# Designs tried in a protein design run: designed miniproteins, single chains. Part 99

Each design is a single chain, and the fold is of that chain. pLDDT is the mean over its residues in the fold that is shown.

## One batch from the design tools (miniprotein)

Design m3442
Fold by ESMFold2-Fast:
Structure m3442 (fold): chain A 98 residues (1-98)
Amino acid sequence: SLMAKHVVTITFEGATPEQMEELEEAAREAGRALGAVEVSRDGDSPTFVIKAQSAETAYLVAVYLINQAELLGLRVKSISASTPEMQELVKALLEKLE
């Protein structure tokens, strides 16, 4: 597992198992494309964990997953971030979703 500086956790509302499988595949694809980032589902929960050395990379993956979720008709329930830098970016992101 990647011991990353920045960790972002996103939980989605009302996701079906099939929708979560689609998002999990999108998450794997994003991780492969960007490198230096690890994206995983938190067990069987509607929660994704993004780990990156760069706040910008973590933010870009978070935005991508939220956009993919919105295409599936899903809403964000919560987002949390491990560092003050990432918390500031997540706050700005949540303000855009309102």
Scores: mean pLDDT 80

Design m3443
Fold by ESMFold2-Fast:
Structure m3443 (fold): chain A 64 residues (1-64)
Amino acid sequence: LRSAPQELVDALFAAYAAEIKAAVDVTILRNKPESEETRKALEKAQAELDGHQARVDELEAQIA
């Protein structure tokens, strides 16, 4: 990380924070009563989490 530009380091930490928030959102939805609306919201939240995980992987590869 010491050789990486500050912008890339900041982007990585922001991506980690976004991934954590998305994971919390998925967990909250899993604890809600089962309904069609909750299922659709969970599917969307899971897709957002998957997107943030892919972004973290991309940024980590650039820093490595």
Scores: mean pLDDT 79

Design m3444
Fold by ESMFold2-Fast:
Structure m3444 (fold): chain A 67 residues (1-67)
Amino acid sequence: MKIYLASPADVPALTPEQRAAYAAAFAELRDWIKEKLENAKTMDELGEVSVETAERIRARAAALLAQ
């Protein structure tokens, strides 16, 4: 089962504009992660990608919530 409690889209007060912004931000983040994973050739590089991914998720969520 999907863990939806952490998704901004599960907040009842979200406007259609906020939902679209969150969907776009998620798609951009997904494509960025894919590009980073395709370029990672070692376990150490994969570890760095996981840390950067977590930081980007936090930064993007904070930016969207500030709107």
Scores: mean pLDDT 65

Design m3445
Fold by ESMFold2-Fast:
Structure m3445 (fold): chain A 63 residues (1-63)
Amino acid sequence: DKVEKILELADKLLKEHTEEELLELQLTLKPNSLEGEAIIVVLQMLEGTKREDIEKALKEVAE
C-alpha cells in the first residue's frame, strides 16, 4: 500500500532527523518519489497537521 509506505517513511524521517535536517532533505528529494511524498507529510506534521488528517487525505487520492 503506497499510503502506508509513505506514512511509515514519514514516521521514520521524523524519528531519525532533526527539523533542520528534514528541511534540508526536502530540497534534495524528488517530488514524485516515496521519500519526496514522505518529506511533505513530515513537514505538514511539523506545521501542526494531525497524522490522522494527512492519512485521510492520502487515502482519498488513492481511492
Scores: mean pLDDT 76

Design m3446
Fold by ESMFold2-Fast:
Structure m3446 (fold): chain A 104 residues (1-104)
Amino acid sequence: SPLLETLERMRALVEAALARETDPRVRAILAGMIGDLEVMIELVEEAERSTDPEEARYKLLLVSIMLGGMVLVARRVLPPEVAEAFDALAEQAHALIAQRVAEL
């Protein structure tokens, strides 16, 4: 799934940032972002397995909302180059969600 691959790439960026971070407060925020990305991945997997179009739409909408909030946090806590890459992947994920919803 292109959407799952995009979310996995976003998780990898945050994991790489966490590995280099020394500020315990920023580390806690990055760890929380990883947890939220894992929830988003599970919601997408559930939406892709669902035979109910309304359930699939609802789960994809939740992912879209979570992504919007996470982008704002990422811009504040990730290094500028990583935040830019994360933002580009989030924009790709949003486009893939819109395409998937249109197919339902």
Scores: mean pLDDT 91

Design m3447
Fold by ESMFold2-Fast:
Structure m3447 (fold): chain A 80 residues (1-80)
Amino acid sequence: APLTPEQQAVVDEIVEEVNRKLEELKADPSLTDDEIRDQLNRFLAELVREYAEKHGLTRDERVQVALRVSKRLQELLDEA
């Protein structure tokens, strides 16, 4: 089933925050692509957990949100 409007808003907010973090990491010339990816993945995991708790998402709903975020995030990563 598609996400509810509330769950879709959560996905959109997480993607926006992750994209902002990606741009911050890319602006740091001391970071390698691998370090950027590692830090971004850690940030994503923590952010998904925080939003799931804030919005009272069930385990299944959290998985669906995480999958949608991960798919969108893949489109934002530069493969070097």
Scores: mean pLDDT 76

Design m3448
Fold by ESMFold2-Fast:
Structure m3448 (fold): chain A 68 residues (1-68)
Amino acid sequence: SDEEILAEVRERAEEAVAAAKSEEELQAAMTDLSREVEARITDPALLERAERILLGAYTRALHAWAAA
């Protein structure tokens, strides 16, 4: 289902954030996830939602690191 796909994307984004040791490493991981999501999802609306999840996770991580 769409919900299961989006939940998987969110979980993998959070794992990428937890594993990353630098902004460059996180950016590389998010780029890889974005490519995988684009290859897997052909529905433009679902793809947009998945991309927003990835961007949100990236932005939150950068904000948290800047605040530390």
Scores: mean pLDDT 85

Design m3449
Fold by ESMFold2-Fast:
Structure m3449 (fold): chain A 97 residues (1-97)
Amino acid sequence: ATLDDIQPYLKKLVELLLNGDLEGALKVFEEIEKNFPNVAKELKKQLKKVLESESLEERKEFARKLALVAGVELSEEELERLSENMVEFAKLLEEKE
């Protein structure tokens, strides 16, 4: 898959995570797993690293990377919110294993 193919899914995922819609984020992630399984595996690895992160700044770095790939411009406050909701989403994904 090219970046152009995956980017709309990543943008929707970022928007849902920013709003704290973890159920919606899970549905989009399941679509990514179905259509782009290698991308979903990489996202799971990155989310696990977010869970294992010891600092807010490290978690914000993962949020910046996701926003950049998704083509979304976020403020520092939005990046902090995204990073917090990425932690909660990663917990949800781990609980579903």
Scores: mean pLDDT 82

Design m3450
Fold by ESMFold2-Fast:
Structure m3450 (fold): chain A 93 residues (1-93)
Amino acid sequence: AAAERERAARYTAAGILIAAADVEKELSKKGSKDLAERVQKIADDLQATARRLMALLRQADPDEAEVARLEAELDRLQKQLSKLGNELMKELK
C-alpha cells in the first residue's frame, strides 16, 4: 500500500543518513576531506530522492513506474554509501 511504501522510504532514508553520519564522524578523526565530501553528496541526493518519492506516494494514484525508479535510486545510494564505508575501512589501517 502507498502508506506502507511511504514508511519504507522514510526508514530507508533514515538508515542511509545514520550510516552517512557514522562515516562522516570517523572521517573527521582522520581529516579525509575527499571522503567527507562524497558522503555529503550522497546524503543530499538521498534527501532529494526521498522527498520526491514521498510526494509521489501521497498522490491518490501514483505513477508506479516513477515510484519504482525512485526506489531504485534509493537502493543505488545505499550501495554507494556501502562502497564509501569499505574505502574508509581501508584507510583506517
Scores: mean pLDDT 70

Design m3451
Fold by ESMFold2-Fast:
Structure m3451 (fold): chain A 78 residues (1-78)
Amino acid sequence: MKAVELLEKLAEELEKRGMEEMAKIVREIGKQIEEEATPEEQEKVAELLEKALEALKKGNFEEAGQLYAQAVVTFLQS
């Protein structure tokens, strides 16, 4: 799954939980990745987001949140 698709799914989950401001930030990051990231950067972000989904699947919200944050920071700070 592409990084922008994974971020959209994350934003939808955040909205369902009442975290509308975080969902807005996640969508804004998704736009930046689509506009500015190389294909290689998008692949690296997607890899981290896939790991975050696996952590969420196991019910580990702390690990999932950390991995999602790491994915977005990897794009913004690298």
Scores: mean pLDDT 73

Design m3452
Fold by ESMFold2-Fast:
Structure m3452 (fold): chain A 90 residues (1-90)
Amino acid sequence: KIVELIVKKMEEIIELLEKHNVPQEILDLAREGLEKIKKETDPEKALQLFNETMSKIMQLMYENKVPQSVIEEVSRIATRGLSEILEALE
């Protein structure tokens, strides 16, 4: 259930990245992260992979000079997703 929720949040983030035509490198990283999370059975490890993937996505968005508005929108979805995941872990 929790891994499924994390997968759903990653898919939402990937769709947002696709809509804003971010560099292919960022999309490839996000998709690779999603595939790793899908293979994970431990919710704690899945959450760790989600956080690591999001940190790398944020770094690449800054390095590639992606508009601040897009970075903020991705950050909002990720933060809201993290809150929902942590609440589900209780």
Scores: mean pLDDT 83

Design m3453
Fold by ESMFold2-Fast:
Structure m3453 (fold): chain A 91 residues (1-91)
Amino acid sequence: SMEEEIEKLAETYVAAAREGARYLSDGSGTVTIEQAEALFEALFPNLTPEEKERMRERIRQADKDGSGTLTLEELEAVVREAVREIFERNR
């Protein structure tokens, strides 16, 4: 189904984000907001300005304590949600 294809796609992007975050986080298990934004730009180069702003807002929402960092689990959740929004609404 379309939802199963989107879910599989989400896991593929999550794996890519996890690998990128591993190199950026220096093994700490966290990435900065700027690093998360750079990963999103690399994973989704064809986002509209409106979609980029929405993803930036999602990244900021994941940083609930205002530390300027995301855990890998928080990054993965944002990536999964981004894939659902981008591919479900645009297809």
Scores: mean pLDDT 75

Design m3454
Fold by ESMFold2-Fast:
Structure m3454 (fold): chain A 75 residues (1-75)
Amino acid sequence: DAQAHLDRGRAALAAGDLDTAKRHFLAALELDPSYEEAERGLLAVLSRQAPSEEQRARIRAIARRKRELGVPLRL
């Protein structure tokens, strides 16, 4: 679930595994686009490591879904 992805993302970030952290925060946001903690986690990782082309596409999809749901975008 989204919470499990948030927890794994935070653990990976604490361990310095930015690639794993990024994947889990993206997965959490794909499950729940309004998940503020996951968005905050993703922003922290992106400040240290740029997204890949695949991850940029996933971020665009999340942003589009956020607009459809009327939730604020912080990315």
Scores: mean pLDDT 81

Design m3455
Fold by ESMFold2-Fast:
Structure m3455 (fold): chain A 78 residues (1-78)
Amino acid sequence: EEERLGLSAVLNALREAVSDQKAINAASKAIIETVRKYGLDEEKIVKAVEDALKQAGASPETIKRAVEAVRKALEEVK
């Protein structure tokens, strides 16, 4: 399943970019919910990651790294 492989790649990229487990959990949940509702829509997934990480108190640098990692993962599963 394309969505399953894409979701796995995005979640792995997030875990490599973010070390805080609370932030990883919040962003992972947001990604899963976004993919279930909209599929592998890059802009919706990126916004969900940014919003979840901001809510979890992640730094701007961590948010930027996570967004870059997620965008790269999504590009490679197209």
Scores: mean pLDDT 80

Design m3456
Fold by ESMFold2-Fast:
Structure m3456 (fold): chain A 65 residues (1-65)
Amino acid sequence: MKPLSPEALQRLLRIVSEANEQETEEEQKRYLGEKLGLSQEETDRMTISELIQRLARKLQREDEE
């Protein structure tokens, strides 16, 4: 995987920070999944780490546009 640009990393950290403002781990997962455009069912099958990794890849690809 290519290293994240400073802009993509900043956006990732902001989204993760916003997720951490949720009351429960389940709500944090759903917040991250919503940012990825995933359904609740898809989000519930993934860990927070997997959601963050997918978000990092998405932001990296958007930075290339």
Scores: mean pLDDT 76

Design m3457
Fold by ESMFold2-Fast:
Structure m3457 (fold): chain A 60 residues (1-60)
Amino acid sequence: MKYEATEDGVINTEKPIKVKKGDIVTPTKDRDKVKVISKETGEVYTVSVLDLLSLKLKEL
């Protein structure tokens, strides 16, 4: 499943990851991990699915 961030937010990991409205979240081959792709920079972050619970996401 593919998701889009509906609001700006922050994933509170070791290095805080800034998520902006319109950024894309995609699954990985590991069920416990997803990739967050910045729409503005193209930067890719791999984070735990549990870290996404604080974000507002829409299914695409």
Scores: mean pLDDT 77

Design m3458
Fold by ESMFold2-Fast:
Structure m3458 (fold): chain A 95 residues (1-95)
Amino acid sequence: KKEELLQQAIESAEQAVEDAAKGDYEGALQHILQARKNLEKAGVKMSSKEVSEEVGLIIRFIGDIIDGDTEGAVASATELAQFLKKKADEALKSL
């Protein structure tokens, strides 16, 4: 169950990058939220510092979208996805 949720979190994070590359920013954000939700369901705890880091990455992604920086938006989505994948991979190694 936990392993399945962690794999789904990784998959959702990867889909977010693909959506951003296609200009589907709503889809990208929905997949980021799904990845985060699956991490929480798997029991992955984030410190206040990690939550602040996550929020900072989300703000950067949204800022790039608002500025019309399509390349920056893909880069920011990739960085956010890497953050979430790192948390999932760390949890998988502890199973």
Scores: mean pLDDT 86

Design m3459
Fold by ESMFold2-Fast:
Parts: structure tokens; C-alpha cells; sequence
Structure m3459 (fold): chain A 65 residues (1-65)
């Protein structure tokens, strides 16, 4: 994966930090899935790490716009 800019990385870290305030890993994954526009089934099929990677890819694409 190409490296993120400091700004894109900061946005990812902020979103992840907000997710991590939630009481369960399931809630944390749902929060990231909702931000990514994924269904509940898609979100539950992915790990938290995979959701963070998807968020990072989205922020990278947004930065290039």
C-alpha cells in the first residue's frame, strides 16, 4: 500500500480513536463499517484491522482528488 500523507494518517487515526471509545470490538467495527458505507454483514465478515485498511485506502484516494 502506498504511504499516507500526515494529514490522511491523522484523519484515519482520529476515526480509529473515536471507534476505540466504544465499549466492544463489535461496536467499534460497526462504527468503521458505517463510516465506510458497508452493510452490517460485510462489516462483521471483516476484522477491525481490515476495516482500518479500507479507511486508509479511502483517505488516500480522497487526498489524490
Amino acid sequence: MPPLSEEARRRVLRTVSEAMKLPTEEDQKRYLGEILGLSEEETESMTFSQLVQRLARREQQREQE
Scores: mean pLDDT 77

Design m3460
Fold by ESMFold2-Fast:
Structure m3460 (fold): chain A 61 residues (1-61)
Amino acid sequence: HMEEEIQRLIDELEKKYGKQARDDALKKVNEAIEEMQKKGKVSFEEGLQKALDILREALEK
C-alpha cells in the first residue's frame, strides 16, 4: 500500500541521511500538497503519490 511505502521511505531516508534530510523531505511534501490544495481539490491518493515521488527523489540523491 502507498502509505506503508511512504513510511518505509521516510524511515530509510532518516537511517541513510539523518533527521535533517528526513525533515527537509517532509517539508517539501507538505509544501507540495499545500500548493496543490490551494489550486483546487486534491484527492488522498494524489497526495500520497506526490509524497512518494518527493521521497523517492530524496532517497536517490
Scores: mean pLDDT 78

Design m3461
Fold by ESMFold2-Fast:
Structure m3461 (fold): chain A 123 residues (1-123)
Amino acid sequence: DNLEKFRRARAGLSEEARRAMEEAILEAVRLMVEEGMSGGDAAEIANSKLRERGEREGRLADYNAAMLVVSQLVGRISEAIERVRRGYPLDEALEELRRALRELGVSEETREEVLRLFREAAR
């Protein structure tokens, strides 16, 4: 669990990269919940769009930091869903995820949508 590294990556993000990161997180979680996609595959699809945008805008370093956050967070969400399915308490998993999203500076609106999708996936 390397949350400090992700906090540093997040702190250096531009406003545009931060919004694109949040959009990518939501897309990845929706792909996992709606399409049954693995966390790795969902993160790769979301990150391919961030990479393309970073290259197009000449800001690949900024978007590369966003991609790192997306990959790690989606991986944690995927692992948390599996843990809940194996008997870990849903409420504890939701609180852990809410804390991680808050520490990464994800907006309240995006946090609530991710948590809603997580509840659906964990059922």
Scores: mean pLDDT 81

Design m3462
Fold by ESMFold2-Fast:
Structure m3462 (fold): chain A 76 residues (1-76)
Amino acid sequence: MLKKQGEEEFKKGLEYYKQGNYEEAKKHFEKAAELFLKAGDKQSASQALAYAGSSYHKLGDDKESEELHAKAEKLF
């Protein structure tokens, strides 16, 4: 089920984020957001996009961070 796969990817993203591996974290959060959107779970997709944006911000990519946070805000 897409939602369960999204939850698994989101959990992996959080594990990398807590370790300070923001490059790997953003990939898992982006995959989680994609899976949640396909499942129709806009709330979880919004959370995943926000964490992806935060990961980009930690990497110094402020433009992508701002774009992802804006996308997250539009979902709720």
Scores: mean pLDDT 86

Design m3463
Fold by ESMFold2-Fast:
Structure m3463 (fold): chain A 69 residues (1-69)
Amino acid sequence: DMEKEIEEGLKLLLEKGYADEETVKLAKEAIKLAKEEKEEGKISEKLREALEKVAKAIEEKLGKKFKVP
C-alpha cells in the first residue's frame, strides 16, 4: 500500500494547492521509476532528476501559498 499512500498524499497536495497537476504527474512517474529500479537495485539519473523537479515544483507552490497579500 506504499504506492497508494503516496498517491493519496499527492492528491492532498494537489487539493491544497501545494502542487499542480504537472507536479503530480512528475511524482507518479518518479514512483513508477523507483518501483522499477527497486527490482534492479539501481537508482538512475532520470529518477533523481524527476524527484528534483517534483521538489522544486512543490517549493514554488508552497512559497506562493504562504505569501501574504
Scores: mean pLDDT 64

Design m3464
Fold by ESMFold2-Fast:
Structure m3464 (fold): chain A 96 residues (1-96)
Amino acid sequence: MVEVPDEVIEEIARELAETLGVRLEEARRAVRAHVDAVRGRLTAEQVRELRAATRDPLVRLVLDTMLAHLTSPSEAELQARLDELQAETRRVLEAL
């Protein structure tokens, strides 16, 4: 099943709250709403196409998180992908 971990949502929300000077609760709500809108009934192929078309780095990270859940063959592989995406999120926000 496609599921974005709360840890990923929390990390993105925290970085957004710090960067934009908004409340953490508001940032978290915005990230969750975006994830729910994107996760829909998309196949892995459709998610890859959306990722290729997307120029927004945060939207791309959300799509990569969905791909990790859809395509990871094991829990160990999924965890490694999620750890990499968490590091990438920090890198992207630092570049903004």
Scores: mean pLDDT 66

Design m3465
Fold by ESMFold2-Fast:
Structure m3465 (fold): chain A 74 residues (1-74)
Amino acid sequence: SVKAAVETALANVDTFDKAALRALLESLIDVAERLGLDDSAAAGQELLARLDTLSDDEARAETRAFLQDFLAAL
């Protein structure tokens, strides 16, 4: 399920490099748009646009916050 996938990503987010975080965010933005979770889609797009300006630790921390908010919206 989407919820199980988000929970698994959240558990493993600290192991992800920026390429993996980008792929995860792109996938979750697509899922959010398909489910009509407009606020989650917008938050994901905003983070994705800034991802290359963040350090690896900052990217992981902000992705963790995004995943927590996304999980709460499901």
Scores: mean pLDDT 87

Design m3466
Fold by ESMFold2-Fast:
Structure m3466 (fold): chain A 91 residues (1-91)
Amino acid sequence: SMKEIQKITETTGLLLKAIYEKAKKLKTNTLSKEEVIAIIDELAKKNPENSSFYEEVKKELNKLSSETLSVEEIKDIINKVAAKRIDEIEE
């Protein structure tokens, strides 16, 4: 439904905003995997209804051998999870 797609879009936007804000504050284009997971865990605490989305993003991050990721790589992973979830709603 459009309402479910909107919720995924809003959740994705909030997570991306948190990632960009953290990178901006640290004056870097990269974040450690631990820093990204910490941001996700804080958002999951505030928005427990989105826990399955956050857990899937963490699962994708944990598949990577790299301890440090560029903001663009993090964005691509988050958008990939969002797109997959939207596809699961659309027939």
Scores: mean pLDDT 84

Design m3467
Fold by ESMFold2-Fast:
Structure m3467 (fold): chain A 62 residues (1-62)
Amino acid sequence: MKLREEIVKLIRTLTEEQLKELMDFLRSLGAPVTKPTISELILGLLTLTEEQLEEVKAWLLK
């Protein structure tokens, strides 16, 4: 799904602080993310619905 690819590209541009904030956001959506790393956050995206992925993209673009 191209939406997931767009989110992955945005995640790769984030600072360490932004990765931690994104981890907390993904965990609030029910993703089992335990570490604020790019790899763990990408794995978290695999557990989300399309609607939740749209929310993640909106959060990243704010």
Scores: mean pLDDT 80

Design m3468
Fold by ESMFold2-Fast:
Structure m3468 (fold): chain A 66 residues (1-66)
Amino acid sequence: LPLTDEELERIAKEVGMTVEQVRKAVEIARGLPPEEAIQKLVDELGMTREQALRLLALLSEHGVPL
């Protein structure tokens, strides 16, 4: 499902990231198992493990699979 710009802004604010970083994180996490997605988000975007977990949970709640 496509996220609206408003939803992306809310997610970004809640995680403490920019909208562009959230979009990049979705692309990175796409099709990966949870542990691999978290590790790649930490390594590629400089996120904390807590931020990565929160982002994935929020994306799942908004109908974006993992």
Scores: mean pLDDT 77

Design m3469
Fold by ESMFold2-Fast:
Structure m3469 (fold): chain A 65 residues (1-65)
Amino acid sequence: SAAAQAARQQRQDATLARVEDLLRNVLKYSQAAIDATVAALRDALARHEQGQRDNKPFLAYFETP
């Protein structure tokens, strides 16, 4: 459903925002390094978008701290 897709996207965006905040405010990464890291994570998340039928591997990616 559209609501389920929106909820997944919101969770992904929230996770990426937390990673960006960590890199910027705690680890003091350069903006270029932050941009590269976020881009790589977005690419990884996009590759898992098709895995709606294989939720277990996708969920494991987010459940492993």
Scores: mean pLDDT 71

Design m3470
Fold by ESMFold2-Fast:
Formats: structure tokens, C-alpha cells, sequence
Structure m3470 (fold): chain A 98 residues (1-98)
């Protein structure tokens, strides 16, 4: 379905924007926090990049096989939700270290 593929593309672009925000928050935590917080920030960046890579692979698979558009949308939305949760936790930790 072209409509599902378009929604997957839009969700992926949103996931990319949230990922950049999460990486920035993690960078700030790494600069201001203890060594343990810096390690957690690095792990958060790795997790965000892995979710974004999974979303990109799912989107590319649906572009090659339109029958997978719904499955791809679900994967992209899942990655977006995971990235958002990481972002919210990183922003919470930044507020606590002010």
C-alpha cells in the first residue's frame, strides 16, 4: 500500500529528528555527568543508532516489497517510540544534573 509506505517514510523522518535530539541530550550528559553517566550516555547513543538502523532497513525492505508496507510501518513506529523513550529519560537526567 502506497499510503502505508508514505506513513512509514513520514514516521522514519520523525524518528531521525528525535534521534538527533536524543544524541544531543546524550552528548550534554556525557560532558556534565560522572564517568558512569557518560558511559550511560554513550550506550544511549548506540541504542538510538541501532533503532534508527532497524527503521531504515524496514523502510527499504517495504520499498522493494510493497506487501511489507504494514510490517515496515509497525517496525518504524516501534523504533520511533523506543527513541522517544530514550530521549525523555535523557532529558529527565539532564534536568536532575542542573
Amino acid sequence: SEALLQKAKEAYEEAKREAERAKEAARQLGDMGSPEVARLAEQAIEAVEEYLEEAEKALKDAMENPEKARESLNTVLGSKAAIRLILEELERMLEELK
Scores: mean pLDDT 86

Design m3471
Fold by ESMFold2-Fast:
Structure m3471 (fold): chain A 69 residues (1-69)
Amino acid sequence: MAPLSETERKILDAAEELIDEGYTPKALTISMIAKKAGVSKSTIYKHFKSKDELIAAVDERRRARVLAA
């Protein structure tokens, strides 16, 4: 499997933190995630083509964690 870069991990960690704060994945915006991660929206789009791709990556990490439990 391709390893996550430090920047990708930071973006995904920020999205998961927002979900833990009570936001649903659908309620997240690229701007909110960028602000939480401390990166620009352009940086997010460099690693993820769309919000849907980013949310899919978050969902994949959550599923992998459940399967490992």
Scores: mean pLDDT 76

Design m3472
Fold by ESMFold2-Fast:
Structure m3472 (fold): chain A 72 residues (1-72)
Amino acid sequence: MELTEEQKRAVAQAAYFAELLGIDPKELTREQLRQLLKVFNGPELDDEQLEAALKFIRESSPEEIRRLALGK
């Protein structure tokens, strides 16, 4: 399932924060991403949306993630 632009932004914010904590965003598990989204009051994603989000993180460059997360 394709993510909305709002969901992509929230996922990018979670991935960027993981990187700031020293966690490789491309190594995130579905459970870790779910918990990070909860911490940021992000959207509640189902399992299919979380898999799409993890794929998006793995296929995106660090620069793309930063741009989406920071809105720049």
Scores: mean pLDDT 78

Design m3473
Fold by ESMFold2-Fast:
Structure m3473 (fold): chain A 101 residues (1-101)
Amino acid sequence: MSIIVAHGDQEARLEIAERALEEGRAFIDASPEAASPEVKELQKKAWEAAGVSEKMKELIEKINATDDAAEVRALLGELQKLLAEEGVEEGEGVSGDPAAL
């Protein structure tokens, strides 16, 4: 469901997650080696506390598991995309139903 019943709560969660992503991405861009496992784990816990979705948690786990700056930035981009998608309805279309035909 993409319709938000409690706008303020979801908006706050999205802002927290987006800010954490921006800070994490800037940190990785500036110094990927400085993005130690401890820092990534702290960000992961912060995002979990913010109540991010299971899909976002999976991406965070992948970010925490990788040590490649390029891969981390790609995963952060996917996480930002999910944040935007959670704010809008994404209708997954079906190509066809053989049983219905």
Scores: mean pLDDT 54

Design m3474
Fold by ESMFold2-Fast:
Structure m3474 (fold): chain A 100 residues (1-100)
Amino acid sequence: MSIEELTEEAKKKVEEIINSGLPIEEMIKKIEELLREVAEELIKQGASIEEIAEALSEIGRYTIELLKKKGFPEEEIEKVEKAMLRVITETLERAEKLAA
């Protein structure tokens, strides 16, 4: 699967998570798991740190915009954004260490 195909499939999974009606804390966990799975697959495919960063950032941006469009409270959106930023940062740091 290409980076573009992985990113688009991840966006579809984000829509499913957000539309699931799960509590925000459970949605955050599923989104964090999804970001880690995408990053792991990209690392296995030999993607660069820049390609991984771009893909995860695109998924994150899409997630925040979808939450805003669905009318989620700003406080809940901020919780999701902080959780995604933490996972993306940790994943990129891990990928850099593996590439060294």
Scores: mean pLDDT 85

Design m3475
Fold by ESMFold2-Fast:
Parts: structure tokens; C-alpha cells; sequence
Structure m3475 (fold): chain A 70 residues (1-70)
């Protein structure tokens, strides 16, 4: 899970580097939304495994969003 998340995050970084500054800003806003959701789940007592799974699912969605911008 964690290793898988790292690979997806690396892909997202590679895609983000190809985006315009304006598109990068929009993507960062989406990342901020995901971070807020994960922080809320953590505060509510979500397990580490659940948080990692949610983070992976969100990162995969962000990769798809970034690819649509290219």
C-alpha cells in the first residue's frame, strides 16, 4: 500500500511538471482538498491502513485529472 502510494505520487509529480503554472495551481487546490479530508478522517480515528488506502485512491484520481489537462 505505502510503496504503491509512493509510485502514484511520483507519477503525479512527473505529470505536474508538464503542466502550466495555472494548471499546477488548480491541481494543488485539489491536493489541498484531499489533505483536508484525510486530516478529518484521522481526527475521527481512522486507522493508518484506511488513511493509506484513501490517500492512494485520491492520488490515482489526481493522476487522471492531471492527464486530462495534458
Amino acid sequence: MEEELLRVEEELRRLAAQLSPEQQQALLERVGEVQRELAELAAAGASREELLRRALEAAERLVEEARRLL
Scores: mean pLDDT 79

Design m3476
Fold by ESMFold2-Fast:
Structure m3476 (fold): chain A 81 residues (1-81)
Amino acid sequence: SMKDEYLEKMDEIMKEYGKKAKKAKTVEELEEIKNESLKKLDELIKEARKNGASQETIQSLENARTLLDALADKEIEEFKK
C-alpha cells in the first residue's frame, strides 16, 4: 500500500542518517548530513500530501522529521564538547 511505501522510505532515510552521522568527523559534516536528511523527509512529506496519503501517514512522516531534527541537534551539541 502507499502507507507501507512511505513508511519504508521514511525508515530508509532515518537509517541512512544514522549511518552517515556515525561516520561524521566534524560539526560541519553533521550539519550537512542533517540538512540532507531533513530535505529528503520534506520531499517525502510533499509527495505524500500530493498523492493523497492518509492524515495518519503524513503525521507519521512529520513525527519522524521532528525526531530526526531533535536527534541531529543533540548529536551536534555533543560533538562540540
Scores: mean pLDDT 86

